Designed miniproteins, single chains, continued (2). Designs and how they scored, part 103

Each design is a single chain, and the fold is of that chain. pLDDT is the mean over its residues in the fold that is shown.

## One batch from the design tools (miniprotein)

Design m7425
Fold by ESMFold2-Fast:
Structure m7425 (fold): chain A 93 residues (1-93)
Amino acid sequence: SELEKLVEEIKKILEEIGKITGDYELVERAKKTLELLLENKDIEGMVSAVKTIIERIKEEIKKADEEKKKKLEELLKKLEEILKELEELLKKS
């Protein structure tokens, strides 16, 4: 399904964030939350979860060096695109 594909894309982005930040506990917690939301088909909850992840990445960008900042900004753009797709799915019910 479209929703399953979006969740798998978010999980891959989270893995890349973990490699950059070293915060694997945050990544695993976020993945588990997304999996539970997917099981319940809770698109509204997914939108909220992705918004929370985006804000956390913005905080990591503020304290990152130039190389990590560029990589995190690319991942942030991908998450913002996925967020727009989730918001569109939410509007269609």
Scores: mean pLDDT 86

Design m7426
Fold by ESMFold2-Fast:
Structure m7426 (fold): chain A 112 residues (1-112)
Amino acid sequence: SLPSPKLAGLGIAISAGHLDFVEAVLKKDPKVALEQDEKGDTALHAAALLGNLDIVEVILKYLEKEGLAVQAVNIQNNEGDTALHLAAKKGNLDIVEVLLKYGADPNIKNKE
């Protein structure tokens, strides 16, 4: 099945780096950042893989207000990757540090 229209739109905005659109979506419905696509990827996985620190921070800011940030950073995709795994593969230390600050568990294992 296709992802929800909100998740699909959020994914496109993240891929394009449209921070203002990402923030507008999350301000209305922060829980859309917990939704997983067909690969099991969340908005946070996409932002971490792309290396966009500003989008990672905006996602976590809105999720923290709902008490959902720790849950979000530890969601695994279909490969068992968390956003932390993807940020580490990218080599982006600033994103790794932000994810750890929000409660990312470095001991979660992927399907390697």
Scores: mean pLDDT 86

Design m7427
Fold by ESMFold2-Fast:
Structure m7427 (fold): chain A 68 residues (1-68)
Amino acid sequence: SGDGVITFDEFKEIINRERLARGQPPLSDTELKVIMRTIDKDGDGVIDKEEWDAFMEGVRRAREQEAA
């Protein structure tokens, strides 16, 4: 998307790619919406780029620790 925000479709693709990389089943749309709402406390249905970058930095650190 060109709006500078992470849409539900983009969020779904990213999260399910990460899960498949770990050998985990993909999440349902309902489960993904619950997780997305946890990140987006305002409930706008999108995540801004700065919120997403902060979230992904935390995910990267956790992944590096799990890979050991």
Scores: mean pLDDT 72

Design m7428
Fold by ESMFold2-Fast:
Structure m7428 (fold): chain A 102 residues (1-102)
Amino acid sequence: KLNEALLLAARVGDLELVEKAIELGADINAVDKYGLTALDLALAFSHGKVAQYLLSKGAVPTKVDSNKVPRELMQFFLEELADPKVRDELAEKARKLIEEAE
């Protein structure tokens, strides 16, 4: 659950939720169903502060191969994050997963 919260927070660029997930024991190198880490997601979506935080906590960069994130998946995520309501829903889901772990 914490790993899911970390991955969602990194995808939306919410540094506070990323920090809380890591503090509660999320695996910083956890991968989603597409094999992407929180660091991969932060870099793909240009969330510089989140990427810097993850690197400072020992996140290992997977080979940054633009081919590892399928174009369709990237487009889907960009469309999801373009809607503020969807972005807020993903952030709230991550926050609830963190609260459940506390």
Scores: mean pLDDT 72

Design m7429
Fold by ESMFold2-Fast:
Structure m7429 (fold): chain A 75 residues (1-75)
Amino acid sequence: RFNELKNLFKVLDVDNDGTISEEELELGIKASLGENPTEEQLKRFFEPFDFDGDGTVSEEEFEETLELVRNNKLP
């Protein structure tokens, strides 16, 4: 599972700078759920990350978010 999440992050992090964009986070969430989330679900997921104003998500935050998605469907 962790190996899968790390590989997914690396695929989405094309720049290999250790962060991903909001769009890349959407792709990770979709892959984790196996279905497209609703716009409202995506907004809830993005709200904590957008608070930083940079529009990027660290590998740690990405892995934590996807783990919560897998366990609860949504945090």
Scores: mean pLDDT 63

Design m7430
Fold by ESMFold2-Fast:
Structure m7430 (fold): chain A 83 residues (1-83)
Amino acid sequence: LSEEEKEELKKKIEEAIKYYDKDGDGKLDEEELRKLLDVLLNPEDMKTEEEKALFKKFDLDGDGVLDPEELKTLLELLKEYIK
């Protein structure tokens, strides 16, 4: 991923954190992280319009799946936001 794509991905992560961050501390606990990862790793099992919209923000190529580089970068960036 380019630096520009990484910065865009980071902004999308921050928006996703706001959605799942129930206590408003800017970080995800284990349960909140699990919910986010479940949406991103199992897009075919999405049940809500909000989950679909969230996945679409991370699907940079628009192919309906996250490629391994996007997923790797996403997971590394998410570590900064875990309690």
Scores: mean pLDDT 68

Design m7431
Fold by ESMFold2-Fast:
Structure m7431 (fold): chain A 58 residues (1-58)
Amino acid sequence: MQEAVAVKDYKGRSGNELSIKKGEKLTVLKELSPRLWVAENEKGEKGLVPSDAIEIVK
């Protein structure tokens, strides 16, 4: 389990993607590829996020 923070706003474009805002805290659950991660927000919502939109904190 990896703690991460959104470094920019990202709008989910499909039902599989998570919408995030800059500064939002996230938990990375799984890396599907170097460019796409499965993350969970503080509300318990899960989805795909581009790796360029988040930064690992730990």
Scores: mean pLDDT 79

Design m7432
Fold by ESMFold2-Fast:
Structure m7432 (fold): chain A 97 residues (1-97)
Amino acid sequence: MTPLHEAARAGDVERVRALLAAGADVNAQDEYGRTPLHLAAAAGHKEVVEILLEAGADVNAQDIFGDTPLSLAVLAGHEEIVEILLKAGADESLVRK
């Protein structure tokens, strides 16, 4: 896990912005292959999701289980995050049924 993973999971908008400005890798993967966008989407942190997408986060990144940020948002019931990810180009065919 990077500091950006921790900030994204916590919904710490200002820390996310500061880490990205300092050159943090927006697409860094943790031990489970999850990016900061996976963690923000699973936690329901809308503003962090939007910031990460603006910074070039891979909307279709897959973790070691094949889960995308979209599939985690759907599983967690975060409808507003689902809409944001779909607008950003998330592939619905990658969501497990």
Scores: mean pLDDT 87

Design m7433
Fold by ESMFold2-Fast:
Structure m7433 (fold): chain A 64 residues (1-64)
Amino acid sequence: GMMAEKRAELEKRLEELEREGVRAVLAGDNQRAAEIMREIARIYEELGKFDKAERLRAEAEKYE
């Protein structure tokens, strides 16, 4: 159904952002790492994982 298809799309986007986030951290690109963490947090909110989203936003702030 549409809900399962939307969840799969969000999970795929999450995997892409997680890989990009790791690359940004390893490259020392703090600005890019923070931006990616905020985007991942937004996806967690869409998935109903509010606690994970809040923790990740707090972590992103430390990179700025």
Scores: mean pLDDT 82

Design m7434
Fold by ESMFold2-Fast:
Structure m7434 (fold): chain A 70 residues (1-70)
Amino acid sequence: SELEELFKKYDKDGDGVLDLEELEAFLKDKGSSYDAEELLKTFDKNGDGVLDFEEFELLVRALNNEPLPL
């Protein structure tokens, strides 16, 4: 899927999660003005400081529908 390909593009370590640095790179490439730390905290359900694919999918869906209140 397009989301899975996008996730793999930014998952530089290939560990199946996106850290803060990888999320910042994604937001910069997307042209997003959102703070990566605030988005990570909002979508990090487990509090482990990284986003898995499910959390990333929710983030991308939210960004494509409406601007997030951060």
Scores: mean pLDDT 75

Design m7435
Fold by ESMFold2-Fast:
Structure m7435 (fold): chain A 69 residues (1-69)
Amino acid sequence: MLSKETQELLNEASKLANEGKYDKALQLIDEAISLEPSPMLYLMKARLERKMGRTAEARALIDKGQALA
């Protein structure tokens, strides 16, 4: 289970991503990963990278997330 702090970072990142502020959303997800590395966080980062057209980076993050599961 993710901490309240990590969940709040994810909620804010999701809001920013919906506004098209992908770089700031990625910063918050990276902060969340530094607090609690988890498969879900890597998959969320991969989804944002894919939305930005960074398919290769997204693929690497999916692989990393799966390795943690």
Scores: mean pLDDT 80

Design m7436
Fold by ESMFold2-Fast:
Structure m7436 (fold): chain A 60 residues (1-60)
Amino acid sequence: SAAADLARIAAFGVGPGDTGPAVRALQEYLRSLGYDHVEVDGVFGGSTLRALGELVESGE
């Protein structure tokens, strides 16, 4: 469920502007959920924020 996915994402402990392997792991996880527009670059930018917004909106 989207709620379980959001809980998993919160466990990464990263937010906008962060960089590094934890951000990369979050991006890979988002892509595994079907958000294939997310760039796996290790930078918490617009594509990562967009995917999180879409996941939140799909979560009921």
Scores: mean pLDDT 76

Design m7437
Fold by ESMFold2-Fast:
Structure m7437 (fold): chain A 111 residues (1-111)
Amino acid sequence: MSPLDRALLEAALAGDAARVEELLAAGADVNARADESFPGIVGATPLHLAALMGRLEVVAVLLRAGADETALDSLGLTPTELISKIPLEKMEELLKLPPAEALKEALKLLE
């Protein structure tokens, strides 16, 4: 994937809505798909990562930018289905971790 698309996936994971808007304005693909070099779920879009991490402001920004809410990741899940997979108690614990570690722990809860 392009450096802009990778940066968009990282910003969505981190919950950085301002950075997401800047990257979209710079030409990042709102429906960029994570490849094998990105930590996490292959085929995940920025919307999948934001939804998984409960980053509601980023979810809103991505949807306004035309993100595909029906896109399937390599697990066959839509972004909306990921929102319900992480219990609130675990989400609070994950949000205390760095974004990359939070993603690794969240993925263990999906398996």
Scores: mean pLDDT 75

Design m7438
Fold by ESMFold2-Fast:
Structure m7438 (fold): chain A 74 residues (1-74)
Amino acid sequence: MTPDADRTGLQLAAAAGQKKAVVLLLESGLVDVNAVDAAGRTALDAAKEAGHDELAAELEKIMKKLGADLTLKP
């Protein structure tokens, strides 16, 4: 399998469904919410792919509040 060595702690927590860890990481600002893994996936993408819909909705709400993709569309 392709190695996931470049995944961030936020992406790992999101893929594992660790809601509190994800929320704390986002709120503390210790991680780049726009960071992507080797497959080009964000934490939001990782949560959706793992089937954590509730966590994905929380991530999307927090990412929008932080401006993660709102200013990146020309």
Scores: mean pLDDT 68

Design m7439
Fold by ESMFold2-Fast:
Order: sequence, then C-alpha cells, then structure tokens
Structure m7439 (fold): chain A 79 residues (1-79)
Amino acid sequence: EDEEIEEKFKEFDLDGDGVISYQELLAVLIDPERGSKPTEEEIKKIFDLADKDGDGKIDFEEFKELLESEEGEFLRKVL
C-alpha cells in the first residue's frame, strides 16, 4: 500500500528533504546490518531506473514505481 511505501521512502530519505540522493541510497544499501551487499553496478542501476529525469534525486513517485517494477524486485528483497 502507498502508506507502507511512503514509510520506506522516509527510511531512505536520511535528511528529510523529500527526495533520495545517490549517497543516501548507497548508505542504506551497503549497510552491513542488512546482510546484503549489492554491487556498485546494481546500486547505480537502481538509481538510474528511479531517477527518470536525471536530476540526481529520486522523488516519492519514482521510488514507488521502482519498487513496483520487475527490475526493482531485488530492491524489495533487501528492504
């Protein structure tokens, strides 16, 4: 549901500005406490899939679409 995705988005949005930067995405995904360590290439692919306008930021709509995409399936496994 949208509320659950919004809560996940807030977890990635470390500075609370309403967007996720590449650095924030990297910090969350390489967190050793998550037990999963995707490669830099996979993280870049995730970011590029979500950042459709190339502004270096992922907004909530882009994040939701990423999680619902087939390519974003592995991201759901590490969340």
Scores: mean pLDDT 69

Design m7440
Fold by ESMFold2-Fast:
Structure m7440 (fold): chain A 151 residues (1-151)
Amino acid sequence: MLEQERREEATNKAKEEIRRLGEEGLRALEEGSEQAAALVRAGDLAGAEEVLRQTGETLSELVRRILELAAKYPEAGPVAVEEIQRLGDAMVEAARRLAALSREGGEAWLRAVEYVAEVAKEAAKKVPEIRDEVIAIMSSTVTRTAEAVGE
């Protein structure tokens, strides 16, 4: 009983931390995309590209941490999938906003999303229970981002 209770407590803490990391990722994406959009409007495409690159690096680190928690606590896997899906959807929405302002800004964001997807797919290899689902989400996110940027 005590051993099961300790495992459940640790799993619940992992689920809470995964949700916290997801919320942190959504905030970083909102702040980064807004800053990049302001730079695009100011004609600073190089500055926008750098902000988007840094936003991608921040998101990749948060996704890696989410997947490390899911690897350690497989029962938190569904929460990790949910948060990665939320981040993916937000990344696609950011692509639509940036592409509407600048094709170059949208293309820079596509490169950032491709980087996040590569890091997420590699980290997902350590979480066999959700690996295929994470790979499918990330592949879909890249495709949807490319479609949003293609116009």
Scores: mean pLDDT 90

Design m7441
Fold by ESMFold2-Fast:
Structure m7441 (fold): chain A 153 residues (1-153)
Amino acid sequence: SSLGRELLEAAAKGDLEKVEELLKQGADVNAKDSFGTTPLHLAALNGHLEIVKLLLKNGADVNAKDIYGLTPLHLAARNGHLEIVKLLLENGADVNAKDIYGRTPLHLAAAAGHLEIVKLLLENGADPEAKDDKGLTPKDLALKAGHKEIAEL
């Protein structure tokens, strides 16, 4: 069996002990599935803070992009994982990374209504005027979703 596949599954499930064992066995910390998804993407998506810490300590690429151009920061921001967003930014995550639709982490946090993550991204140099491929800013996405408090920032 592929150690990389097992690492992706363990990171997705939040199995910290299994992630530690697989990394000790020489699993590639930057293993990718057929969609370019890494263990760090899955841990960030699912809110597994201690696994995110462990993967970064073992040389995970903080700015890895999947086939949709999504970084771990995009996924943590979209899903409301504030402490993971902080940790990724502290480890050199590109706050203004664009997916294949021109969307930044700020676009995704604003659309999802994650006010504290929106504030944190802005404090870390996120561009509030960035336009996606439809010409929409993060504020435009917040307004479309009914998040008035974010639109007034």
Scores: mean pLDDT 95

Design m7442
Fold by ESMFold2-Fast:
Structure m7442 (fold): chain A 68 residues (1-68)
Amino acid sequence: CLDCIKQTLEKLLLEGKLSSLTPDELLEIIKKYCKDNKDCLKIIDNLKKEDFKNLDELLEKIVLLISS
């Protein structure tokens, strides 16, 4: 699952789209690309339950999950 999230983030970063997204928009994009992995859907649904103040806060949380 975390590899799918990482690949999605890298793709958005390379396309110059990452910085223009809200937390909710980023989570929806990850859910769309990683939909075939049930573990990914659970992680994304749990992240959606958290109120992130901004994109940077969500990205820090995701980096911690990937680094674990």
Scores: mean pLDDT 78

Design m7443
Fold by ESMFold2-Fast:
Structure m7443 (fold): chain A 58 residues (1-58)
Amino acid sequence: MELYRALEDQPKLLPTMLELKKGEIVELLREVNENFWLGRSLTTGEVGYVGKAFLEKI
């Protein structure tokens, strides 16, 4: 399992996006493009797109 930490808050701007707070852990499910990954929040269990620039590998 590839785990990443949110470096900053990410708001839920679209229904397909993950809402993240700084310090929350995301499991990488799939790389979609150079800017966005498909992830699962370990806090909420929700699946959605997350900006890779806001993530740090654990």
Scores: mean pLDDT 81

Design m7444
Fold by ESMFold2-Fast:
Parts: structure tokens; sequence; C-alpha cells
Structure m7444 (fold): chain A 63 residues (1-63)
């Protein structure tokens, strides 16, 4: 299937060790949609993997 890439709308600081921190404009590859509010992704800038809130990103490419 198509790769889902999202872009950070604002800076986010991880609340737990399982969460991903990112900066505004950073691109994240979506690995899993856990629920409507929480997604698992890999930062294309840092290579780190973690959970992040869906509300802090916008999809760039989705099929």
Amino acid sequence: GPTIIVEALEDYVAKTPEELSFKKGEKIEVLEIVDEETWLGKSLTTGKVGLFPRSKVVPVAVE
C-alpha cells in the first residue's frame, strides 16, 4: 500500500518514553494507526520511532 507521510504543524515534546518528540515542519512516516488520536511513526529527520498525537500533524501523501 502507499506510504503515509505526515508533517508536524507545531513542536511536540514527548510525555512518555514511548512518544516521539518533533519540531514544526518535520516529516514523519506513519507505521501504524493505533487509534483516531494516537499514531505510531518514524521521524524522517532523526530516524526515531514513537507514538504521537494525530492532532499535531497534517497528512502530506495518502491514498
Scores: mean pLDDT 82

Design m7445
Fold by ESMFold2-Fast:
Structure m7445 (fold): chain A 80 residues (1-80)
Amino acid sequence: SRLDQELINAAMGGDLKTVRELIEQGANVNARVPSTGDTPLHLAARLGHLGVVELLLENGADPEARDRDGRTPADLLAER
């Protein structure tokens, strides 16, 4: 949905305030980018937006979700 796409974009940008507002509006914290299988948590983890990572996990984001490359958000954090 539009709301899920906005959450993906906000997580990628590290915009903690916008991530919080979108979750409150009912955005799916486990939404996936169709081409990559990336969740908001994958994108925040890859880019080191630790505040967004923590907020997403507090709201039910799956740290074990695998993207198209078979990587979890935990794998991406460990690679930093």
Scores: mean pLDDT 86

Design m7446
Fold by ESMFold2-Fast:
Structure m7446 (fold): chain A 76 residues (1-76)
Amino acid sequence: MVKFSEEQKEYLKKLVLEADPSLKEVPEELFERILRLAQLYDFDKDGTLSKEEIEALVKSLLNSEGKVVNSVPVAR
């Protein structure tokens, strides 16, 4: 399991809430999906995620909130 700092977790939650303001809070299931995808996209690189990568993760999950998508390749 990837080790996210509290700031990173809060940032991810903020992005989800910004993308879907109808959410009072990020559901645990959704947050877990975000963390798993973050591992696949960039977290191996010194534990830092770019804003674009985080945005792509949130967007992909919210576009298919009913189903976990296989990674949309983030070509940055």
Scores: mean pLDDT 60

Design m7447
Fold by ESMFold2-Fast:
Structure m7447 (fold): chain A 60 residues (1-60)
Amino acid sequence: MPGLYRAIKDYEARLPTELSIKKGELLEVLREVNENFWLAKSLKTGEVGYVPKSYLEPVP
């Protein structure tokens, strides 16, 4: 679901369209693109890119 999420572990981008994230980083999920990757915006940097959904947890 779109909304506020937190990275539960570090991820290093493999493609220019992917976003590198650090554990504890807050992200706004913009779109659930497929079963593996979501389009998200880093609240720290303002960068937008694809991240593995399994690396994210919803923030209550």
Scores: mean pLDDT 82

Design m7448
Fold by ESMFold2-Fast:
Structure m7448 (fold): chain A 63 residues (1-63)
Amino acid sequence: LVGHVARALFDSDTSNPAFLRFKKGDLLLVLEDVDSEWVRARSLTTGEEGYVGKGGLEIVERV
């Protein structure tokens, strides 16, 4: 997952600064594979970084 671009499958709006806020369809760069449930990612839309649940992500394949 690290170094891959993933697409958000749903909206996320959180008041906790540890978690990334995003909209469905946003592209996220995966920076760190934290555990079985979570990654740390950067929003390519907003530039914010935070934790994202793996279940809400689709890896973008471009080959």
Scores: mean pLDDT 78

Design m7449
Fold by ESMFold2-Fast:
Structure m7449 (fold): chain A 107 residues (1-107)
Amino acid sequence: VGSTPLHLAASAGHLEIVEVLLKHGADVSAQDAAEGNTPLHLAASAGHLEIVEQLLKYVEDSPASELTVLDLLNLQNKAGKTALDLAIESGHEDVAAELLKHQRKAT
């Protein structure tokens, strides 16, 4: 299984584990081998709003990040879907609104 610890924590809704992994430099842009999902895709699909907020804030607050918030929001899985697409498809309106807010701010 090509999932990182951050993928598993984000999918399972373990906010405290996500925070610890991000503090230790976990790769937020890593795509899993199964579907090409980032941790953001998995959190959005599962409706974990607080984890979505933490992932986006981590990228936004990184002063030397090679990855922008817009880059993370525009990353597509193997089905060509963004985290926003997965949130909408799964009916998580709160997560979709948060993702769209950050996309508007970044563009």
Scores: mean pLDDT 81

Design m7450
Fold by ESMFold2-Fast:
Structure m7450 (fold): chain A 159 residues (1-159)
Amino acid sequence: SAYVNAPLTKEDVELLINGGKYSKNPVDPYVYPGLVGGTRLHFAALVGDLATVERLLAEGADVNAQGTLGLTPLHLAAASGHLEIVETLLRAGADVNAQDVYGLTPLHLAAMSGHLEIVETLLRAGADVTAQDKDGRTPLDLAREAGHEEIAAVLERAR
């Protein structure tokens, strides 16, 4: 078995949250189901463990692995505000425009979560500003709904 790319069960996720470095999740509770069927790389990206991200990538972790909700490690790093992990995953060939089951890209999650430097990093990596979620919302729409006016201004200039 490829341990690096082994999918996480619900029990694995609970063990990692309760027994690991992750004591409180500031990320939306809907992200926890996204870890199921994901990999150890998903968890390391979510919790901001750069050393584990780098080790797992060196061990042949699939940078574009998707969990049951279609979330990639890049989605989780972008949502959680882990800039250096976002940069590391992009250098490793992460798909900047990957969509989850709701049509959300990493750019949607960064914009909604208020992570300006990550928004700018994803845009430099070729993120599609016109991508729509299942409700027809763009990253700009989510930034405005969340009140992130500086991010909204950056996204309006990006074409």
Scores: mean pLDDT 84

Design m7451
Fold by ESMFold2-Fast:
Structure m7451 (fold): chain A 113 residues (1-113)
Amino acid sequence: MDAEALRARLAAGLDVNAADENGRTLLHLAAFSGDLEVVKVLLEAGADVNAQDKDGYTPLHLAALSGHLEVVKVLLEAGADPTAKDKEGKTPLDLAKEMGYEELAALLEEAIA
C-alpha cells in the first residue's frame, strides 16, 4: 500500500473506516502487512483503532499475529485495547504467545498491567 496515494485518496473523500465483506478496514490490512507508514496515515485520518472484523480481530490482533512490533507500539499509542478478545476469546497477547513472538508478548503483557 502506498502512503502518498492513500493520503490523496483520503483527502478526496475515501471513508477511512470502510470495511470489506469480512469486516476488515484498511487499518486491519496495514497492521497485518506491517506497513507502519500506512498505519500512521490511517490513524491520523481518524481510523477506528479498535474496529473488529467478522472474526473479532482488531488491528492489534492482526499486528500481534504477524509479529509487527513497531506497528503494535503505534496502535497502543493510538489507544488500541490490548484486552480485546476475538471470537475464540483470545487477546493480542494470546496470539503473540501462540506464535512465539517473545519480545512482542512482553510488550503486550506490560500494556495490560
Scores: mean pLDDT 87

Design m7452
Fold by ESMFold2-Fast:
Order: structure tokens, then C-alpha cells, then sequence
Structure m7452 (fold): chain A 60 residues (1-60)
């Protein structure tokens, strides 16, 4: 089950399409390592993928 922070990350990706871990960290007011940890968990679950330009987006 996604944590509240993971749900906020998914919402941002839905609204913006693709964002870097740094951009997500700035928008959420949390540290970049914290965002990267949650993105890695979401990627492991198949919910997000990393794009060629180093951003993250929702999977299709």
C-alpha cells in the first residue's frame, strides 16, 4: 500500500507527467534522498519508471 508521501508523489507525476527526484523534493518540501527512496520503492512495485532524461513518470 502506498504511504501518504508516495501518494503525493504519484499525484505530482499525474499532474506534471515527468519530474526529477529533485523537482519532487522541492515541490513536497522533503529531502531528495527521501524522495529517491520512495521512488525506488514505487519503481520496484511497477508504479513508476525512470525516463532517459533522468525524470520519473507513471507506468502505462
Amino acid sequence: MPTPLQQRILRLLREHGALSAREIAELLGVSQPTVTRHLNELKKQGAVERTADGRYRLTV
Scores: mean pLDDT 82

Design m7453
Fold by ESMFold2-Fast:
Structure m7453 (fold): chain A 156 residues (1-156)
Amino acid sequence: SLEELKEERREARRLFEAGRLEEAEELYRRVIAKLTHLLGPDHPLTLETEMELALVYFEQGELDKARLLLERVRETLERVLGKDHPLTIATLLLLASVYLKQGEFEEAEELRKEALERWEKVKDNIPKVPGVSEEELREIIERAIREYERVKEELE
């Protein structure tokens, strides 16, 4: 059921936060396959779960896998939800973190600036997303911003 898939996604997130990256990857991949079958590849919940898998790849150092997945998610989210949607903005920030880790500093800074400018425009009037609270959307953006700053500090 959809509620079982949402619980499996929460479990994958708990595994990720515990540093159990291989287990988190396996569970995220399984959940994404089931969500794709149930809701389709372009559904916001499928795309959000793929964004979370990209974070797992990023923490594993699988930067090319993270980049490819985030680029696909970004393009689909821009088409489905628009450029100023919080999930689209979060994906740009995570993609910027990947570019930064790969040494593509100019591209990373361009994406970061674009994402932060879009966030400043929408942060006081966040669009409603079915199944995702305004607070959860804010936390997604704040987490993506912190990830970029963490990577930047590691490269200094």
Scores: mean pLDDT 86

Design m7454
Fold by ESMFold2-Fast:
Structure m7454 (fold): chain A 66 residues (1-66)
Amino acid sequence: SSAALRGAVERLEKATPEDLPGLVRQLEAQARAETDPRHREALEEAARHLRRGDIAGAVEALRAGI
């Protein structure tokens, strides 16, 4: 849902580098639970950006899904 994507954006905006592995796992778990294919794609894309350490790219991917 768009509410789930907004919650993910809020978490990423407060993230430190130490939080990134946990946030990747959270985004991937949210993607598995997401029923909207476009929202799922946004969550998966955000997780890919975070695996590369790209917080800004992850936020942009989530915002594009909203």
Scores: mean pLDDT 84

Design m7455
Fold by ESMFold2-Fast:
Structure m7455 (fold): chain A 60 residues (1-60)
Amino acid sequence: PGKLARAVRDYEAKNHLELSIKKGELLRILQVFGSDYVVAQSLATGEVGVIPASYVEVLP
């Protein structure tokens, strides 16, 4: 299930699989890979990609 999350800091994608985000950006978490990475969709742009899990905070 897609949980809402927020970027806690800026991240710049290093390859085509990763997602660039800005602090405060709202995201939907699509999938979790262990404790290290998530697949998320930006609610602002609709883009999907991988970001480090430490860069996002899941909202209630």
Scores: mean pLDDT 81

Design m7456
Fold by ESMFold2-Fast:
Structure m7456 (fold): chain A 62 residues (1-62)
Amino acid sequence: GMPLYKALEDYEALLPTELTIKKGDILELLGGSLSDNYLLAKNLATGEVGYVPSGVVEKIGE
């Protein structure tokens, strides 16, 4: 399946292309890699899509 990530902390979007997340939100990876500073993800709680810093999320499944 698509890789799943969990928000480790709250992050507020600074740009229109970024994703706002709350600690504990489950994210679906849409693009990018953990070696990148940002991942393109969908927040499954809100349905919103955007870039989020790789350091504020943890991979939990596929």
Scores: mean pLDDT 81

Design m7457
Fold by ESMFold2-Fast:
Structure m7457 (fold): chain A 118 residues (1-118)
Amino acid sequence: DKKVELSYRLLTAAYFGDLETVKELLADPEVDVNFALTEGDEEYLGKTALHLAAEKGHAEVVKVLLENGADVNAKDKDGRTPLHLASLSKSENKEEVMKILIENGADLKAKDKNGNTV
């Protein structure tokens, strides 16, 4: 399935901060910008490209994903939003990523499965 293959490629590009590949993939109308991982390692289940880019501090990838309709409040399997993962990031770009997410409507009151907010 081309759509599934493109979606996995988008997740990989977002994780590594490959901005050019992210832009190329998002130009294809078959790409689901909000595709969430449904199988594999439990750590990544329910995560979208936006979750992975935010966790890794890839600010420009975060911007491009949001410009292309990424759900800023998408929840992974643990109820964590991209803003939750950005707040836990060890990246030097953490503050920039959090600001971008907040400016794009991130819910500051969102609770994960343990009742924790950002």
Scores: mean pLDDT 86

